# Ledger of designs, part 35: designed miniproteins, single chains, continued (2)

Each design is a single chain, and the fold is of that chain. pLDDT is the mean over its residues in the fold that is shown.

## One batch from the design tools (miniprotein)

Design m5266
Fold by ESMFold2-Fast:
Structure m5266 (fold): chain A 91 residues (1-91)
Amino acid sequence: GAAEEAAKAAEKAKEAAKAAAKKGGVKGNAAAGAALAAAGAASLAALGLVPGEDAARGARAAAEAARASGDEEAAKYGEEAARLGERAAAA
């Protein structure tokens, strides 16, 4: 259901944050912050407190920040979180 897909989006966003934090630096830290914000939005969506569209939007922003930092691993996790957030929005 929507809550389960949103919870999975939060887990992928957390993985994106860990990858970005390992890279470090100004852009890596910014990407990790965006991924943590995406994980928060997805967690709230899993609780029914925000729409799934917010989870998807946050995850797309995190993936874009990761690509800007050159971190392909963080970008892939962000893209997976975005797909899961879109499924939560569609349910």
Scores: mean pLDDT 84

Design m5267
Fold by ESMFold2-Fast:
Structure m5267 (fold): chain A 88 residues (1-88)
Amino acid sequence: MKEMEELVKEALEGIERNLPSLKKYIEENSANPEEALKELEEKIEEAKEKIKEAPKKTKDAEETKKLLEEIEQELIEGVKKIAEKYKK
């Protein structure tokens, strides 16, 4: 259990650490950065919620790690779609 909690903590810290870079990416690639940033924040919060719930949906650390990787990929695709949606 503690190992799963550590994986969750690392994933959340990773998002927090990368948030400024994601914000800059959206600002540079968006015609309406304020609206794009709002959607980004919504996707970030959704991903954080899924990350926190991951241990409840898995039996062990390896399943948790795999699910966290899937959640992170979904977030990356979401950010990419937001950037494309608001692109000039």
Scores: mean pLDDT 80

Design m5268
Fold by ESMFold2-Fast:
Structure m5268 (fold): chain A 61 residues (1-61)
Amino acid sequence: GAMAEEALRLLEEGRLEEARELLLKLGVPDSVIDNIIAAVATGDPVIRAAALAEARRLLES
């Protein structure tokens, strides 16, 4: 849905706290959100890409 798309966009833009708020509204557990945000924030392009793919899979399943 539109909120899932917006949450993914915010993660891709590095707006991590705004992404957290939308992910919480979408019912994603806080521990899972923490893992996604930490991975996206790491600066490692492989880990970041994997975290974004996992977030997309979770929201579009």
Scores: mean pLDDT 81

Design m5269
Fold by ESMFold2-Fast:
Structure m5269 (fold): chain A 61 residues (1-61)
Amino acid sequence: MSPEARAVLARVDEIAATLDVEEAVRALFRLAEEVGASDLAPAERDAVMEHIAAVLAAKLA
């Protein structure tokens, strides 16, 4: 996995650990939009999007 994809995954975890639920959810949706518009390889984009979705599901459970 590229350094760029790893940095995004680390950022997802940081958002989940440091922000309130409402702010984390907003930040994760913004990050998902940014990832969708990025030049990441398709497999890396999919992996990052799956991680964002899993974190969102956990926050909203």
Scores: mean pLDDT 82

Design m5270
Fold by ESMFold2-Fast:
Structure m5270 (fold): chain A 79 residues (1-79)
Amino acid sequence: SLRERLERAIAHLEAAIAALRAGDRAAALAHLRAAQAELPHNAAFPRLIARLEAGAPTEELIAELEALIAQLREGLASL
């Protein structure tokens, strides 16, 4: 269901933030790709993956991931 896909995507994004805080950018990338697999039509994922791979600052990536989680939680609440 869409609810379950949103919940799994949010969990992966929270894990990506934890990985970034730990300095594990490879684990963060794996979690972003897993979240993208749950929501393949969301344009934020290709953008965030590209920025992570390009070496964007950890603090900027965390802020963008937190904003995306907030948007997905609003979507979940609207179901």
Scores: mean pLDDT 90

Design m5271
Fold by ESMFold2-Fast:
Structure m5271 (fold): chain A 98 residues (1-98)
Amino acid sequence: EYPEYKAIYGIELEKDKQQLEEVGLIAQEIAAETGASRVIVDIESGKIVILSESEETAKKAVERTVKAAEDHGVKVIKTGEVSREEALELADRVEKSL
């Protein structure tokens, strides 16, 4: 059973694994500060997905995460909405690998 999320946004990054891990930790801190429900970090694909019950909260978290990535010399390839199905499948996969 998965909770309902009204706003799901993805961030795709161009960089090595070490800097992806660092930005992933920062994304988790940003989510906690902004009140986003969950953050999924897939180091292998360079993707970060932010899930929230509020579009305003999700957009704030995305904006702050993009800024943090750029401040760390990380190129942001794209940002945008992600389907709920894709996000939850990615979350399940990442959680099983932990």
Scores: mean pLDDT 75

Design m5272
Fold by ESMFold2-Fast:
Structure m5272 (fold): chain A 75 residues (1-75)
Amino acid sequence: SEAEKYYQQGLEAWKAGDFETAAEYFEKAGELYEKEGKYEQAARYYSLAGILYALLGKHDKAKELGKKARELMPA
């Protein structure tokens, strides 16, 4: 799927040490999984992107993605 393609691109960027590009691809993968109704997968990739954004000092974006991930997971 298109979401899997973005995940693979993110993983490749991660392996290259390009954490900003990795975060962007994981965020896009999350968005596509959410559109597909695959909420658990969407939450995982939003969480992963949020962790990377936090490591990059983008704390507001990290918090936003963490909230999205939490909202998609059962309480």
Scores: mean pLDDT 84

Design m5273
Fold by ESMFold2-Fast:
Structure m5273 (fold): chain A 98 residues (1-98)
Amino acid sequence: GELLERAREVLEEIRRIIEELRELAKEARKRGDLETAEWIEKQIEKFEKRLRELEERLRRAEETGDRELAEEVLREAELLLGMARIVLGVAKVVLKKK
């Protein structure tokens, strides 16, 4: 099935959200909102660590043909994507106040 392709698509969407968060953190710093910038930067660090762990596990699933591992990675990637979308939404709302 398209399981590995779907997992890669989800991980790539998470990478795009991390890039948007980086631009929002830069904007917060430019405005002098250091508290918001530092909060976003901490979220980015957590997401990047989790993303790297998921990418390593997906690579292992592909190399070994471990379908169960690939399904676990997809489930965890979709959960991480949901969390990343929530954080992005919060960051956008906070920065729109000015």
Scores: mean pLDDT 88

Design m5274
Fold by ESMFold2-Fast:
Structure m5274 (fold): chain A 68 residues (1-68)
Amino acid sequence: MMDLEKGERAAAGAALAAGEGDEARGRQYSQNMLDAGAATEEDAARMVAAAKAGDAERGGQYSRRGLE
């Protein structure tokens, strides 16, 4: 089942990683959201892609979608 607290923390971390262009952190937080049930595998992959691109808005959007 979804762990909202873990998912929210992972979502915040993913958005931050995207803003910094930090692929490694983006991947780690995306995996944490998957493990919490807060994201699909496809959304997690998109969050990693957003982090690679330094696209904070896209990273934040995908993270929030898993929680809302």
Scores: mean pLDDT 66

Design m5275
Fold by ESMFold2-Fast:
Structure m5275 (fold): chain A 81 residues (1-81)
Amino acid sequence: DEVERIVELLRELMERDELPAVSELPVPSDIAIFAYGILNAWLDLKRGKPIIQPSLASIRSMEEFLERFREFVEEYLRVRS
């Protein structure tokens, strides 16, 4: 499942606290941009900084970020299929 493969990639990056360049992610650019946004929000949360994106500000766990990301990836692939 391509969705699960992409979600698992983000999970691994979040677990390692890695922030690669958007261009280095092996996914479509729109997905990479959103993943980069989530990684930044996750790192801010872990560092005790406020999450600047209002839509993500209530998220408190890796699982919630990954679920938001899964929804985005599913919709993206649905439209592009």
Scores: mean pLDDT 76

Design m5276
Fold by ESMFold2-Fast:
Structure m5276 (fold): chain A 55 residues (1-55)
Amino acid sequence: SSEKERKIKELLEREIELSVKILKLIVEGKEESKEFEELQEELERVRKELEELLK
């Protein structure tokens, strides 16, 4: 459905955004930061939601 497709698009855009932010922190040597931990946890949640929708 159009609603499901829109939600998938939003989650994919969020996954890209989070991945870019995580990569920036890796390049900056901030892998031990609380921000890095929080971004990884959010990325895991987004991926779980995508997996559920893409069954």
Scores: mean pLDDT 85

Design m5277
Fold by ESMFold2-Fast:
Structure m5277 (fold): chain A 109 residues (1-109)
Amino acid sequence: AEEAARRAAAARAAAEARIRIVAELLGLPEAEVERLLADLARAGGTLPAAEREAAVAAITAGILDPDDPALRERALAALERIARRATPEEATTILGEALARAGAAREAA
């Protein structure tokens, strides 16, 4: 019980940290960040591969061009979907992939 609780807490902390980093890069207000973190508190599952890839792509595009309202809105919608539907561990993986892709694209530019 204690090990499972400790692992769950670590996964949640990792997901919360990734959400905060992505939100800062997207220029999201603190109220929206708090809403995303509250949604992440609920039980989730694993997103289908196509939905996961779409979420990674949307968040990556938003990070690369946060001044584009359409890309920012799509990235926010993807974050909201992840927070509501994904487990903290799945959310950490998806957001980590988006951050890695954005970093690689910035290095290539």
Scores: mean pLDDT 81

Design m5278
Fold by ESMFold2-Fast:
Structure m5278 (fold): chain A 59 residues (1-59)
Amino acid sequence: MSERLRALREALELAIKNGDKEALQTLVDSLRAWLAGVTDPEEREELERLIKEAEKYLK
C-alpha cells in the first residue's frame, strides 16, 4: 500500500472512531478524487472499500 493510501486510511479510521462526520466527508471526497485517477485494480478495490466503509457513517 502506498504511503499516501496508508495515511488516508489512518485518518479515516480515526475520524470514524471519533464520529467526526466533517473529516469523514473530506476524506471520502479525497478518496473519490484519487480513485478517478487510479488504474491499478487492487488499489481501486481498496479505495472503493474505504469509501463504502466511510459512507456508512455519513448517514
Scores: mean pLDDT 77

Design m5279
Fold by ESMFold2-Fast:
Order: sequence, then C-alpha cells, then structure tokens
Structure m5279 (fold): chain A 59 residues (1-59)
Amino acid sequence: MEQSELVLEAQRLLRLPETGVYDEEVRAAVVAAQRAFGLPETGEIDEATLAALRAAVYG
C-alpha cells in the first residue's frame, strides 16, 4: 500500500523505528505531534501533519 511510505517517513521524522507498520505507538506519536502543532488530532498521517513534522525536524 502507498500508505506504507507515509508511515515510514512519519516514523523517521518522529524518531521511531522504521517498520512501515501503522500501529498504536505510531498513532499515539502522530496524535501527540498534531496536538503540539495545533492540528486536529485525527491520528492520520496527512499532508499537513507531514509538513509540520518536516518543518520541525529540518527547519
């Protein structure tokens, strides 16, 4: 699934093991990041969440 690429990138940006598996730990980390950035806490690895993570890690 194309979603596995997004999961891997999110895991890398969140400094989690790059397993490609969207599990409870990944969901919790995504929700925590969304809360920190003021985004809706959907737990989805959407474009806005990835953009915020990239800005926080690389900016």
Scores: mean pLDDT 78

Design m5280
Fold by ESMFold2-Fast:
Structure m5280 (fold): chain A 76 residues (1-76)
Amino acid sequence: MEKLSEKELKALSVLANLGPLTVGELAKALDISQSTASRILRRLESLGLVERKKSGRRTVYSVTEKGFEALQKALS
């Protein structure tokens, strides 16, 4: 498994704690740009650590079981 960066781990932790978030909500929570948040989420999705779902007109991201396992392993 590829090593996650500090920002990717922090994003995953925020998603795990705050529930499903949009790109904009994650960007605000991490005090980063929406383009940076989008890049982080795309990488986490490519690794199977988050999943993308439509909620009305919004796209939200949530942590997968694999994502929770990766977060626990990285923080232990």
Scores: mean pLDDT 81

Design m5281
Fold by ESMFold2-Fast:
Structure m5281 (fold): chain A 113 residues (1-113)
Amino acid sequence: VKIVESGGGTVAEGGSRRLTSKISGLERIDMVGWYRQRPGEPEEFVAAIDAAGGVAYHPAVQGRATISYDAEKKTSYLDLRDLRVEDTATYFGFAVEGTRLYRGEGVELTVVA
């Protein structure tokens, strides 16, 4: 199984960014989502979407994030808007098959004032 994230970099406060997670090597995907780790902070959940289209968001990004999944391309998108300096983090995509969770190596997003 391989998960590859892209779309990071540096963006100005108030801007928007699409993060992309491409998944390979799984026959079935029950859920995809995103975690992040802010500098000096514990890892936290960001967003997820399940095979039925149910979505969940962390309160810190609620209303500023949209998660979607393209099943044909096996690609998850995290669209972030109204970015804040506190959104600066390494973001990693995940995928769930049954009881197994797979993660990527992460992509860095830096939000500057």
Scores: mean pLDDT 88

Design m5282
Fold by ESMFold2-Fast:
Structure m5282 (fold): chain A 94 residues (1-94)
Amino acid sequence: MEKKKEEEIREKEIEIKMKVLGLKTKEELKEYEEELKKRREEAFKRAREELRKLLKEGKISLNEEEVEQFYRDVEESFEAMEEAIDKIIRENAE
């Protein structure tokens, strides 16, 4: 595919994403994406703090590898959700 056609498809993807999310401007889309990123970082931080608290209080027993795997699983879940949304947008743009 030529660069110009790739950029055109990308613009259609953005328009469909905005329409699906009920957003009216590209600026609102950027704000939405930044807010999602911030919320994900906050959720991750809270999950880490809560897990550390539970481990310190002896309420759960996980080794260091299990804790690291839990964090990876949570991160993969967020990535999979974003990929699923992006796939739906691409299928509607083409």
Scores: mean pLDDT 72

Design m5283
Fold by ESMFold2-Fast:
Structure m5283 (fold): chain A 66 residues (1-66)
Amino acid sequence: APGAAEVAEEFVRAAEEEPDREVALAALRGMLVGLDDELATRAFGEADEELERARAILEAAIARLE
């Protein structure tokens, strides 16, 4: 299975191909919210370096599309 960062990169690529920027931004923001929720609930359950990397990828993509 791909890591969270790989999934985020693939999601960003799909969003960048979306002709409606508002739709692309909504999708990226939705994924970022989901990732933030996951990080908050897993504070004692896992290594979060990969999740933090995925978060950075999504934040950078949102900034580029804004």
Scores: mean pLDDT 73

Design m5284
Fold by ESMFold2-Fast:
Parts: structure tokens; sequence; C-alpha cells
Structure m5284 (fold): chain A 93 residues (1-93)
């Protein structure tokens, strides 16, 4: 799969995860967000400057899902990961 195809797939997974979250399907939202994160983690190895911003957004979404599920510990963990990814993105600009 080419880089552009992986990016498009991950972005679609993020949109589907957000939709599942909005519908109250937290299990599905979590599954989709984790799949998107896996792709973005692969993409940071190819283009870290671009991909860390997307990875940060994916971690923010995962944190929101965990918060809605009442898992405040996991929500805090992923908010921290999102901020770390966002900091790396800023350092590469």
Amino acid sequence: MELDEKLIEAVKLMAESQRALDEGNYEKALELAKKAIEIFEELVKQDPAGAYRLLANAYDLLAKIYEKMGDTEKAQEYRKKAEEARQRWRELQ
C-alpha cells in the first residue's frame, strides 16, 4: 500500500471513529481510533514532521473516547501522548 493510500485510510478511520463516538458506540470508536493510530505510527517513520500532528489528533480522539467510557486514567494517558506528539511536531517545524 502506497503512503497516500495509508494516509487516506487512516483519515477515514478517524472520521468513522468520531461518528461511532457521536453515536455512543464507544467500543467501535475505540477500535477504529486504534487502527488509525497504528497507521499514523507507521507514517511517522516516513514523514515525522507531517505525521506527528495526525498522531496527536488520533491520541486526542482516543482520550475523548476513554473519557466518555469513564476511564479517566486512560483518558489522561492518551492526552499526555497527544501533547508529546504535538511537541515533537512543533520541534520539526
Scores: mean pLDDT 85

Design m5285
Fold by ESMFold2-Fast:
Structure m5285 (fold): chain A 78 residues (1-78)
Amino acid sequence: SVEDQIEELREVTDMIISEIEKNPNISLEDKQDIANGLQAMFESLGLNVKVEVVKGTVSDFIEAIRKATKIAIDQLKS
């Protein structure tokens, strides 16, 4: 169901963010790999949502992930 897909997206995203917060020295390459993985997950759900990889803080990347996840969830609800 859509509800189950939304719950799974939230759970996976929260786990990824938690892991990133434990490693604040994450490289730009690692950020790109994570972004690519999340984008592939969104694509598997029929969604075309990009995760922005910015040259900034780990907090900026976490915000980009949260924003992309919200867009994906909003599209699933449509």
Scores: mean pLDDT 84

Design m5286
Fold by ESMFold2-Fast:
Structure m5286 (fold): chain A 61 residues (1-61)
Amino acid sequence: MDERERAKREIVRLTNRLMEVGSDEYTTEAVNRAAEAFGRGRYEEAIRILEEAIRREEERR
């Protein structure tokens, strides 16, 4: 399986996780920023954006 398909599955998993822990404007903006990075072929950046957003939400709880 190519890098794009692997990154896509990871991004879907992280997006679902982020939506479980947050539902505010920041969560929506993080998802949009990750989608833009993915669209530009910046898969690692997209994954990191979502991971950072999840960590922020978990730390605030």
Scores: mean pLDDT 78

Design m5287
Fold by ESMFold2-Fast:
Structure m5287 (fold): chain A 70 residues (1-70)
Amino acid sequence: MMSLEEQKAVNEAANAAFEKLLAGKSREEAIQAAKETLKKKAKEDGIDLSEEKIEQWARKATDSAIATLE
């Protein structure tokens, strides 16, 4: 299971994606915001995330944000 630190990073990424989607931005722009948030939080909290995992989690967080808008 995800650590509390990883879960916090994913939640903040989902919030960043949600804000972009609410502003009428594209899914790609929301994914980019989620990726930047994940990279920043991983660096701040010392979480060892590969670029592949960041991409995967950013897409998942964005898809969760989209589902919330339905």
Scores: mean pLDDT 78

Design m5288
Fold by ESMFold2-Fast:
Structure m5288 (fold): chain A 71 residues (1-71)
Amino acid sequence: SEALVEELIAQLSDPDPAVRARAARELGEMALSHPAALRGVEALRRLTGDPDPRVRAAAREALARIEERWG
């Protein structure tokens, strides 16, 4: 749902890097079937510069899945 997409996008700014990494992965997965998740693309691009390397990796993986699905 759109409400879940909005919650995941909000979690991309969570102070806990584990929460940010999980939200990035879940948003990338949702984008395969829910185009509303594309609203998170700019936030995911910013996360590729996150101080935590696991968050950066999760953001890159999510963006790669989105690019494969939508070009």
Scores: mean pLDDT 85

Design m5289
Fold by ESMFold2-Fast:
Structure m5289 (fold): chain A 59 residues (1-59)
Amino acid sequence: MTPVQAAYVLLAVDEAEKAGRLSPAARDVIRQELADIEVTPEQLEEAKRIWEKLKALNA
């Protein structure tokens, strides 16, 4: 898994938890599984930018 893929997974699980589709405990397990993957601030910002565009397209 690439750091960018890990960033998208983390964004997706946070959104799923907020929407009630994922428990906080399940979100925390996924975060722990991805903890060893280094995501740079630049990669996280790029992932957030694309994520916001995808949300706008589904609105």
Scores: mean pLDDT 75

Design m5290
Fold by ESMFold2-Fast:
Structure m5290 (fold): chain A 87 residues (1-87)
Amino acid sequence: MEEERKALQKFVNDILDIIDKAESLEEAKRGILETFEKYLKEHKLTDEQIDALIRLAEHYLREKLGATDEEVDEFRKELREIAKKNR
């Protein structure tokens, strides 16, 4: 639980930093995908932890960048493909 909370908090901080520095939605998406893959490689995450990271990425893409439902659906598919490759 504690390690899970720390991983989620760090991911949130990394996402917010990426979004703040991004010039476009495409740049932000790329940065988030790269950070997500890095987290999967560096941490032995459970399926529930992976789903939590995906939900956080979707949430901030919508809230901070105004992503449409279609853009969020595409992004979710990309995140899930990365998760499958790193299992």
Scores: mean pLDDT 79

Design m5291
Fold by ESMFold2-Fast:
Structure m5291 (fold): chain A 73 residues (1-73)
Amino acid sequence: MLYELLEAIEAGDLEKVEELLKKNPELITARDPTGNTPLHHATLLGRHEIIDYLLSQKPELGNEKDDNGIPAV
């Protein structure tokens, strides 16, 4: 499921991102093996609409750091 969310982010598919998070809201804070959240992936790929959506759902995600101490925004 996390992989499916990351694929949707890579594709820029906001509708799919919204669908997956409605089915499993906990995915919004899920971390990959490097400690990156969905928001980290969206910012890395420049997916502005998805970044805006994720921050609208959980604004505190912008202050979360990955395993390297880098915040998502």
Scores: mean pLDDT 76

Design m5292
Fold by ESMFold2-Fast:
Structure m5292 (fold): chain A 84 residues (1-84)
Amino acid sequence: MEVIDEDEASKEEIVEGALKHVKLLVEDMKKNPEKYSKENIEKTIKALEELKEYAEKELKDDPELLEKFLKELEKAIEELKEIK
């Protein structure tokens, strides 16, 4: 069996961690909109769009994981656009 490098997270673990952070940030922005300026929301949307490009490069060999990650990022971007 192939073993992963313990010092390097698996692609699935990286995706899971990234999605967890994105979901927490989106929830905080939705619950505390006064805490975030329109500019901060727009910067976050841009960062998520850049993360989509990063995912396409890193996950090109795992199309199912890529599709799942992109769908979750697109949902987060849509939810942020509804805030402001």
Scores: mean pLDDT 75

Design m5293
Fold by ESMFold2-Fast:
Structure m5293 (fold): chain A 75 residues (1-75)
Amino acid sequence: MSPRRREALLLEAEASLYVARGTIYEKMGDLEAAREAYREAARLFLEAARLLEPEDPELAAALRETARLLEERAE
């Protein structure tokens, strides 16, 4: 596994934790905290996609779509 792919996997893992945090905040009724968590998750997925683009453009595209949906959810 390349260093770029390892970095992307760590960013994806961190992003997934922010998604989980966002869903917990939504269930608690803290919509502002939920939106902040989803925006941070989207940022991390976009960074992971940028790193993966040269090696795996299909996966990079999927991560960008996930980020777009999270940004939409944060509106």
Scores: mean pLDDT 87

Design m5294
Fold by ESMFold2-Fast:
Structure m5294 (fold): chain A 55 residues (1-55)
Amino acid sequence: AVVSEETMERGLDAAVRAVAEGKSREEILELLLAEGLPEELAEKIVDGLLYAESL
């Protein structure tokens, strides 16, 4: 699916906030999907952010 820069920025912002709030991978995925991101891309973003937080 084609994703606009604005959609990507809003999705990333929402995901970063959710990670900071301690939300689960599933909750963050729901937020990204609600912003219009495709599932495969949303999964990559969530996994990347959760991995970075674990460091």
Scores: mean pLDDT 78

Design m5295
Fold by ESMFold2-Fast:
Structure m5295 (fold): chain A 71 residues (1-71)
Amino acid sequence: KVIDEEIKKLEEELKKNPNNADIYVRLGQAYLLKGDYEKAKEYFEKALKLDPNNKRAQTLLKIADYYIKHH
């Protein structure tokens, strides 16, 4: 419930700021918390397309990949 409300808020913010890598990272983190590792990976990949040196996105993408491969 709380995570779904945060996702909706972030999606609305993304419509106003489509080039903000941090919003994509936050969406990915929310989906990681929901256990949707594939969706989380998609958002981290989008963040890295906007900012290839985003260390948070790089680290979280590796975590999502690990969970996808092992679950």
Scores: mean pLDDT 84

Design m5296
Fold by ESMFold2-Fast:
Structure m5296 (fold): chain A 90 residues (1-90)
Amino acid sequence: SSRVEELKKRLDEAFERLAAALDAGAPVEEVKELLTEILELAKEIEELVGPNPEVTAKVVAAELLIVGASIDAGDPRLSEAATEARRKVE
């Protein structure tokens, strides 16, 4: 459906924004908001069409980017923000 296509496009765009934000050293709050958006978009797609491996892979990739950035920066708040975003959406 056009709705699923639109949500998938938004998911891809949100992922790109997250990657760019992490590369730029964006504030923890911005990273948390971007991951929350990714998780909410993924949830909406799955509610419409069921579990989707591509969507699941994108969510996992986003979480791994945050973990990698957290390790590189030596800042545990990034990993904590990821946990908080998951709690908010689940």
Scores: mean pLDDT 85

Design m5297
Fold by ESMFold2-Fast:
Formats: structure tokens, sequence, C-alpha cells
Structure m5297 (fold): chain A 70 residues (1-70)
């Protein structure tokens, strides 16, 4: 379904954002995170998909802020 395609795309963006953080490319990580957030807000995803994405986004945001402070 379209929702499943968007869900997989968002997961990939968050994985790429995590990789960018690990490489020290915080500007790229920010762009990827914003793109992922835009897709979540512009698509009607299932409750299960939203819960999984929230967990993944929270993890990426935690890594981002830790890298930004140090």
Amino acid sequence: SEEDKVFEEIKKLLEEAEEAIKQGDLEKALKLMKEAQDLVSSNDLSQEQKLELKERMDKVLELYYEALEK
C-alpha cells in the first residue's frame, strides 16, 4: 500500500540520519530528520506504524542532541 511504502521510506531516512550522526555530518542528519518528520505529518499512517516511527525518531533525536552538545 502507499502507507507501507511511506513507512519504509521514513524508516530508511531515519537509518540514514543515524549513519550521518555517526559520521559527524550533523547538517545531513538534520535534513534527513526533517524530511522524515514531514512525511509523517503529511501521511495518514496506522497507529502501529506511528508508534514504531516515534521510537525510531526518539532514538535518532537522542543521538543527534548528544552529538550536538559534545
Scores: mean pLDDT 84

Design m5298
Fold by ESMFold2-Fast:
Formats: C-alpha cells, sequence, structure tokens
Structure m5298 (fold): chain A 56 residues (1-56)
C-alpha cells in the first residue's frame, strides 16, 4: 500500500510525510518512464535523498 511505502521512505530518509509522499509520486513516474519496477525506483529516490543529506 502507499501508506506502507510512505512510512518506509520516512524511516529510511528522515523526511517528513509530505516529502515522502512527493518522493513516492516521483518514484512511480520514474518507474513508468524508465521501465523500472516501483521498488527499484523507490530505492533510487531513497539513495538520492541520502546522498543529498550527506552533503548538508
Amino acid sequence: SDEELIRRIMEETGLSEAAARVMLHEAKRLAKEKGLSLEEAIEIQIARAKAWRARL
């Protein structure tokens, strides 16, 4: 479910629920555009968020 995916994103990235919801939407778009699974697209987005936070 979307709620479970949003919770996972929040736990792994430290993002707010609103930001996690945006990330899930972007992951779904990325999956469709590049022919990736939703799980792969979510992992890419989480990795990007973690890399961004490492630069703070």
Scores: mean pLDDT 81

Design m5299
Fold by ESMFold2-Fast:
Structure m5299 (fold): chain A 60 residues (1-60)
Amino acid sequence: MPVDQKEVDESLARMAAQVSRLKAEREGLSPEEAREETVNFLQRMGFSEEEARRAAEEAL
């Protein structure tokens, strides 16, 4: 029962939002590409696919 999971989820959302937004603006990426990049980025950081995808969707 990891209560910290919700805090991690919020941190992921903030990180995903910042990374996705800044990278999308800088690279001129489409929203779809930005979402996929954010998911891949979070997975490389050791987060699960489900958590990464949820955070990416929340960020966009």
Scores: mean pLDDT 68

Design m5300
Fold by ESMFold2-Fast:
Structure m5300 (fold): chain A 70 residues (1-70)
Amino acid sequence: SDEEVRELLEKALEAARAGDLEEAREHLEKAIEVSTDPEVIRILESALAAIDDRVALEAGLTEALRYLEE
């Protein structure tokens, strides 16, 4: 559900901001698994590819959250 995806992305963003990239990856991977929107999946896969780039990761997670709030 969109609600579950949002909760997972908020947790991933919090972990990324705290510097816990392992926790951020876990939440992000789960968000991808439960997402059904192809555009959301695309944004999240791009964020996962940027997992070692905190700025790009945070930007991608923020973009996905914004898309879900539309």
Scores: mean pLDDT 80

Design m5301
Fold by ESMFold2-Fast:
Structure m5301 (fold): chain A 65 residues (1-65)
Amino acid sequence: SEKAGEALVRVQEELRRRGLAVRPDKIDEFYEIVRKHAEQADSVEEAARRALEELIKRGLVIGRP
């Protein structure tokens, strides 16, 4: 969905600001997490925030090379 795409961009921008990236072996899981939160949230901002929180809690991020 358009909302999921926008949330993906926002999460990627926020990770970049923090010097983080999604683990390359977890890219598919990253997409599913963002999609799930986009379906449940009322806004792109809320979806991105929730997705980012889950990614960090589950350890699906690494330091950016």
Scores: mean pLDDT 84

Design m5302
Fold by ESMFold2-Fast:
Structure m5302 (fold): chain A 86 residues (1-86)
Amino acid sequence: MRRGIYMFMRTMHGMMNMMTPGHRRNGNRIMNRVMTFTPGVMTFIFNPVIPTVINGVMNVVNGNMTNPRNITRIVFTNIRNRIHTI
């Protein structure tokens, strides 16, 4: 519990230190926008991969798939390329 709160506080403190006092009022608006756009951005990044990942996870849970490594590799490569471009 304490460790998670500390890391969360440190991340928030770092974000706040990057903002001038005048931008504090817009903090809630920026947070709401990020929270609203996050599902859209995540869908855009994962759009071609989400069905494959879901089917892969279902097959692993059912014990039918032998190579989960390939799915993890594809997901990682797509995430890395998209994040690097953004």
Scores: mean pLDDT 53

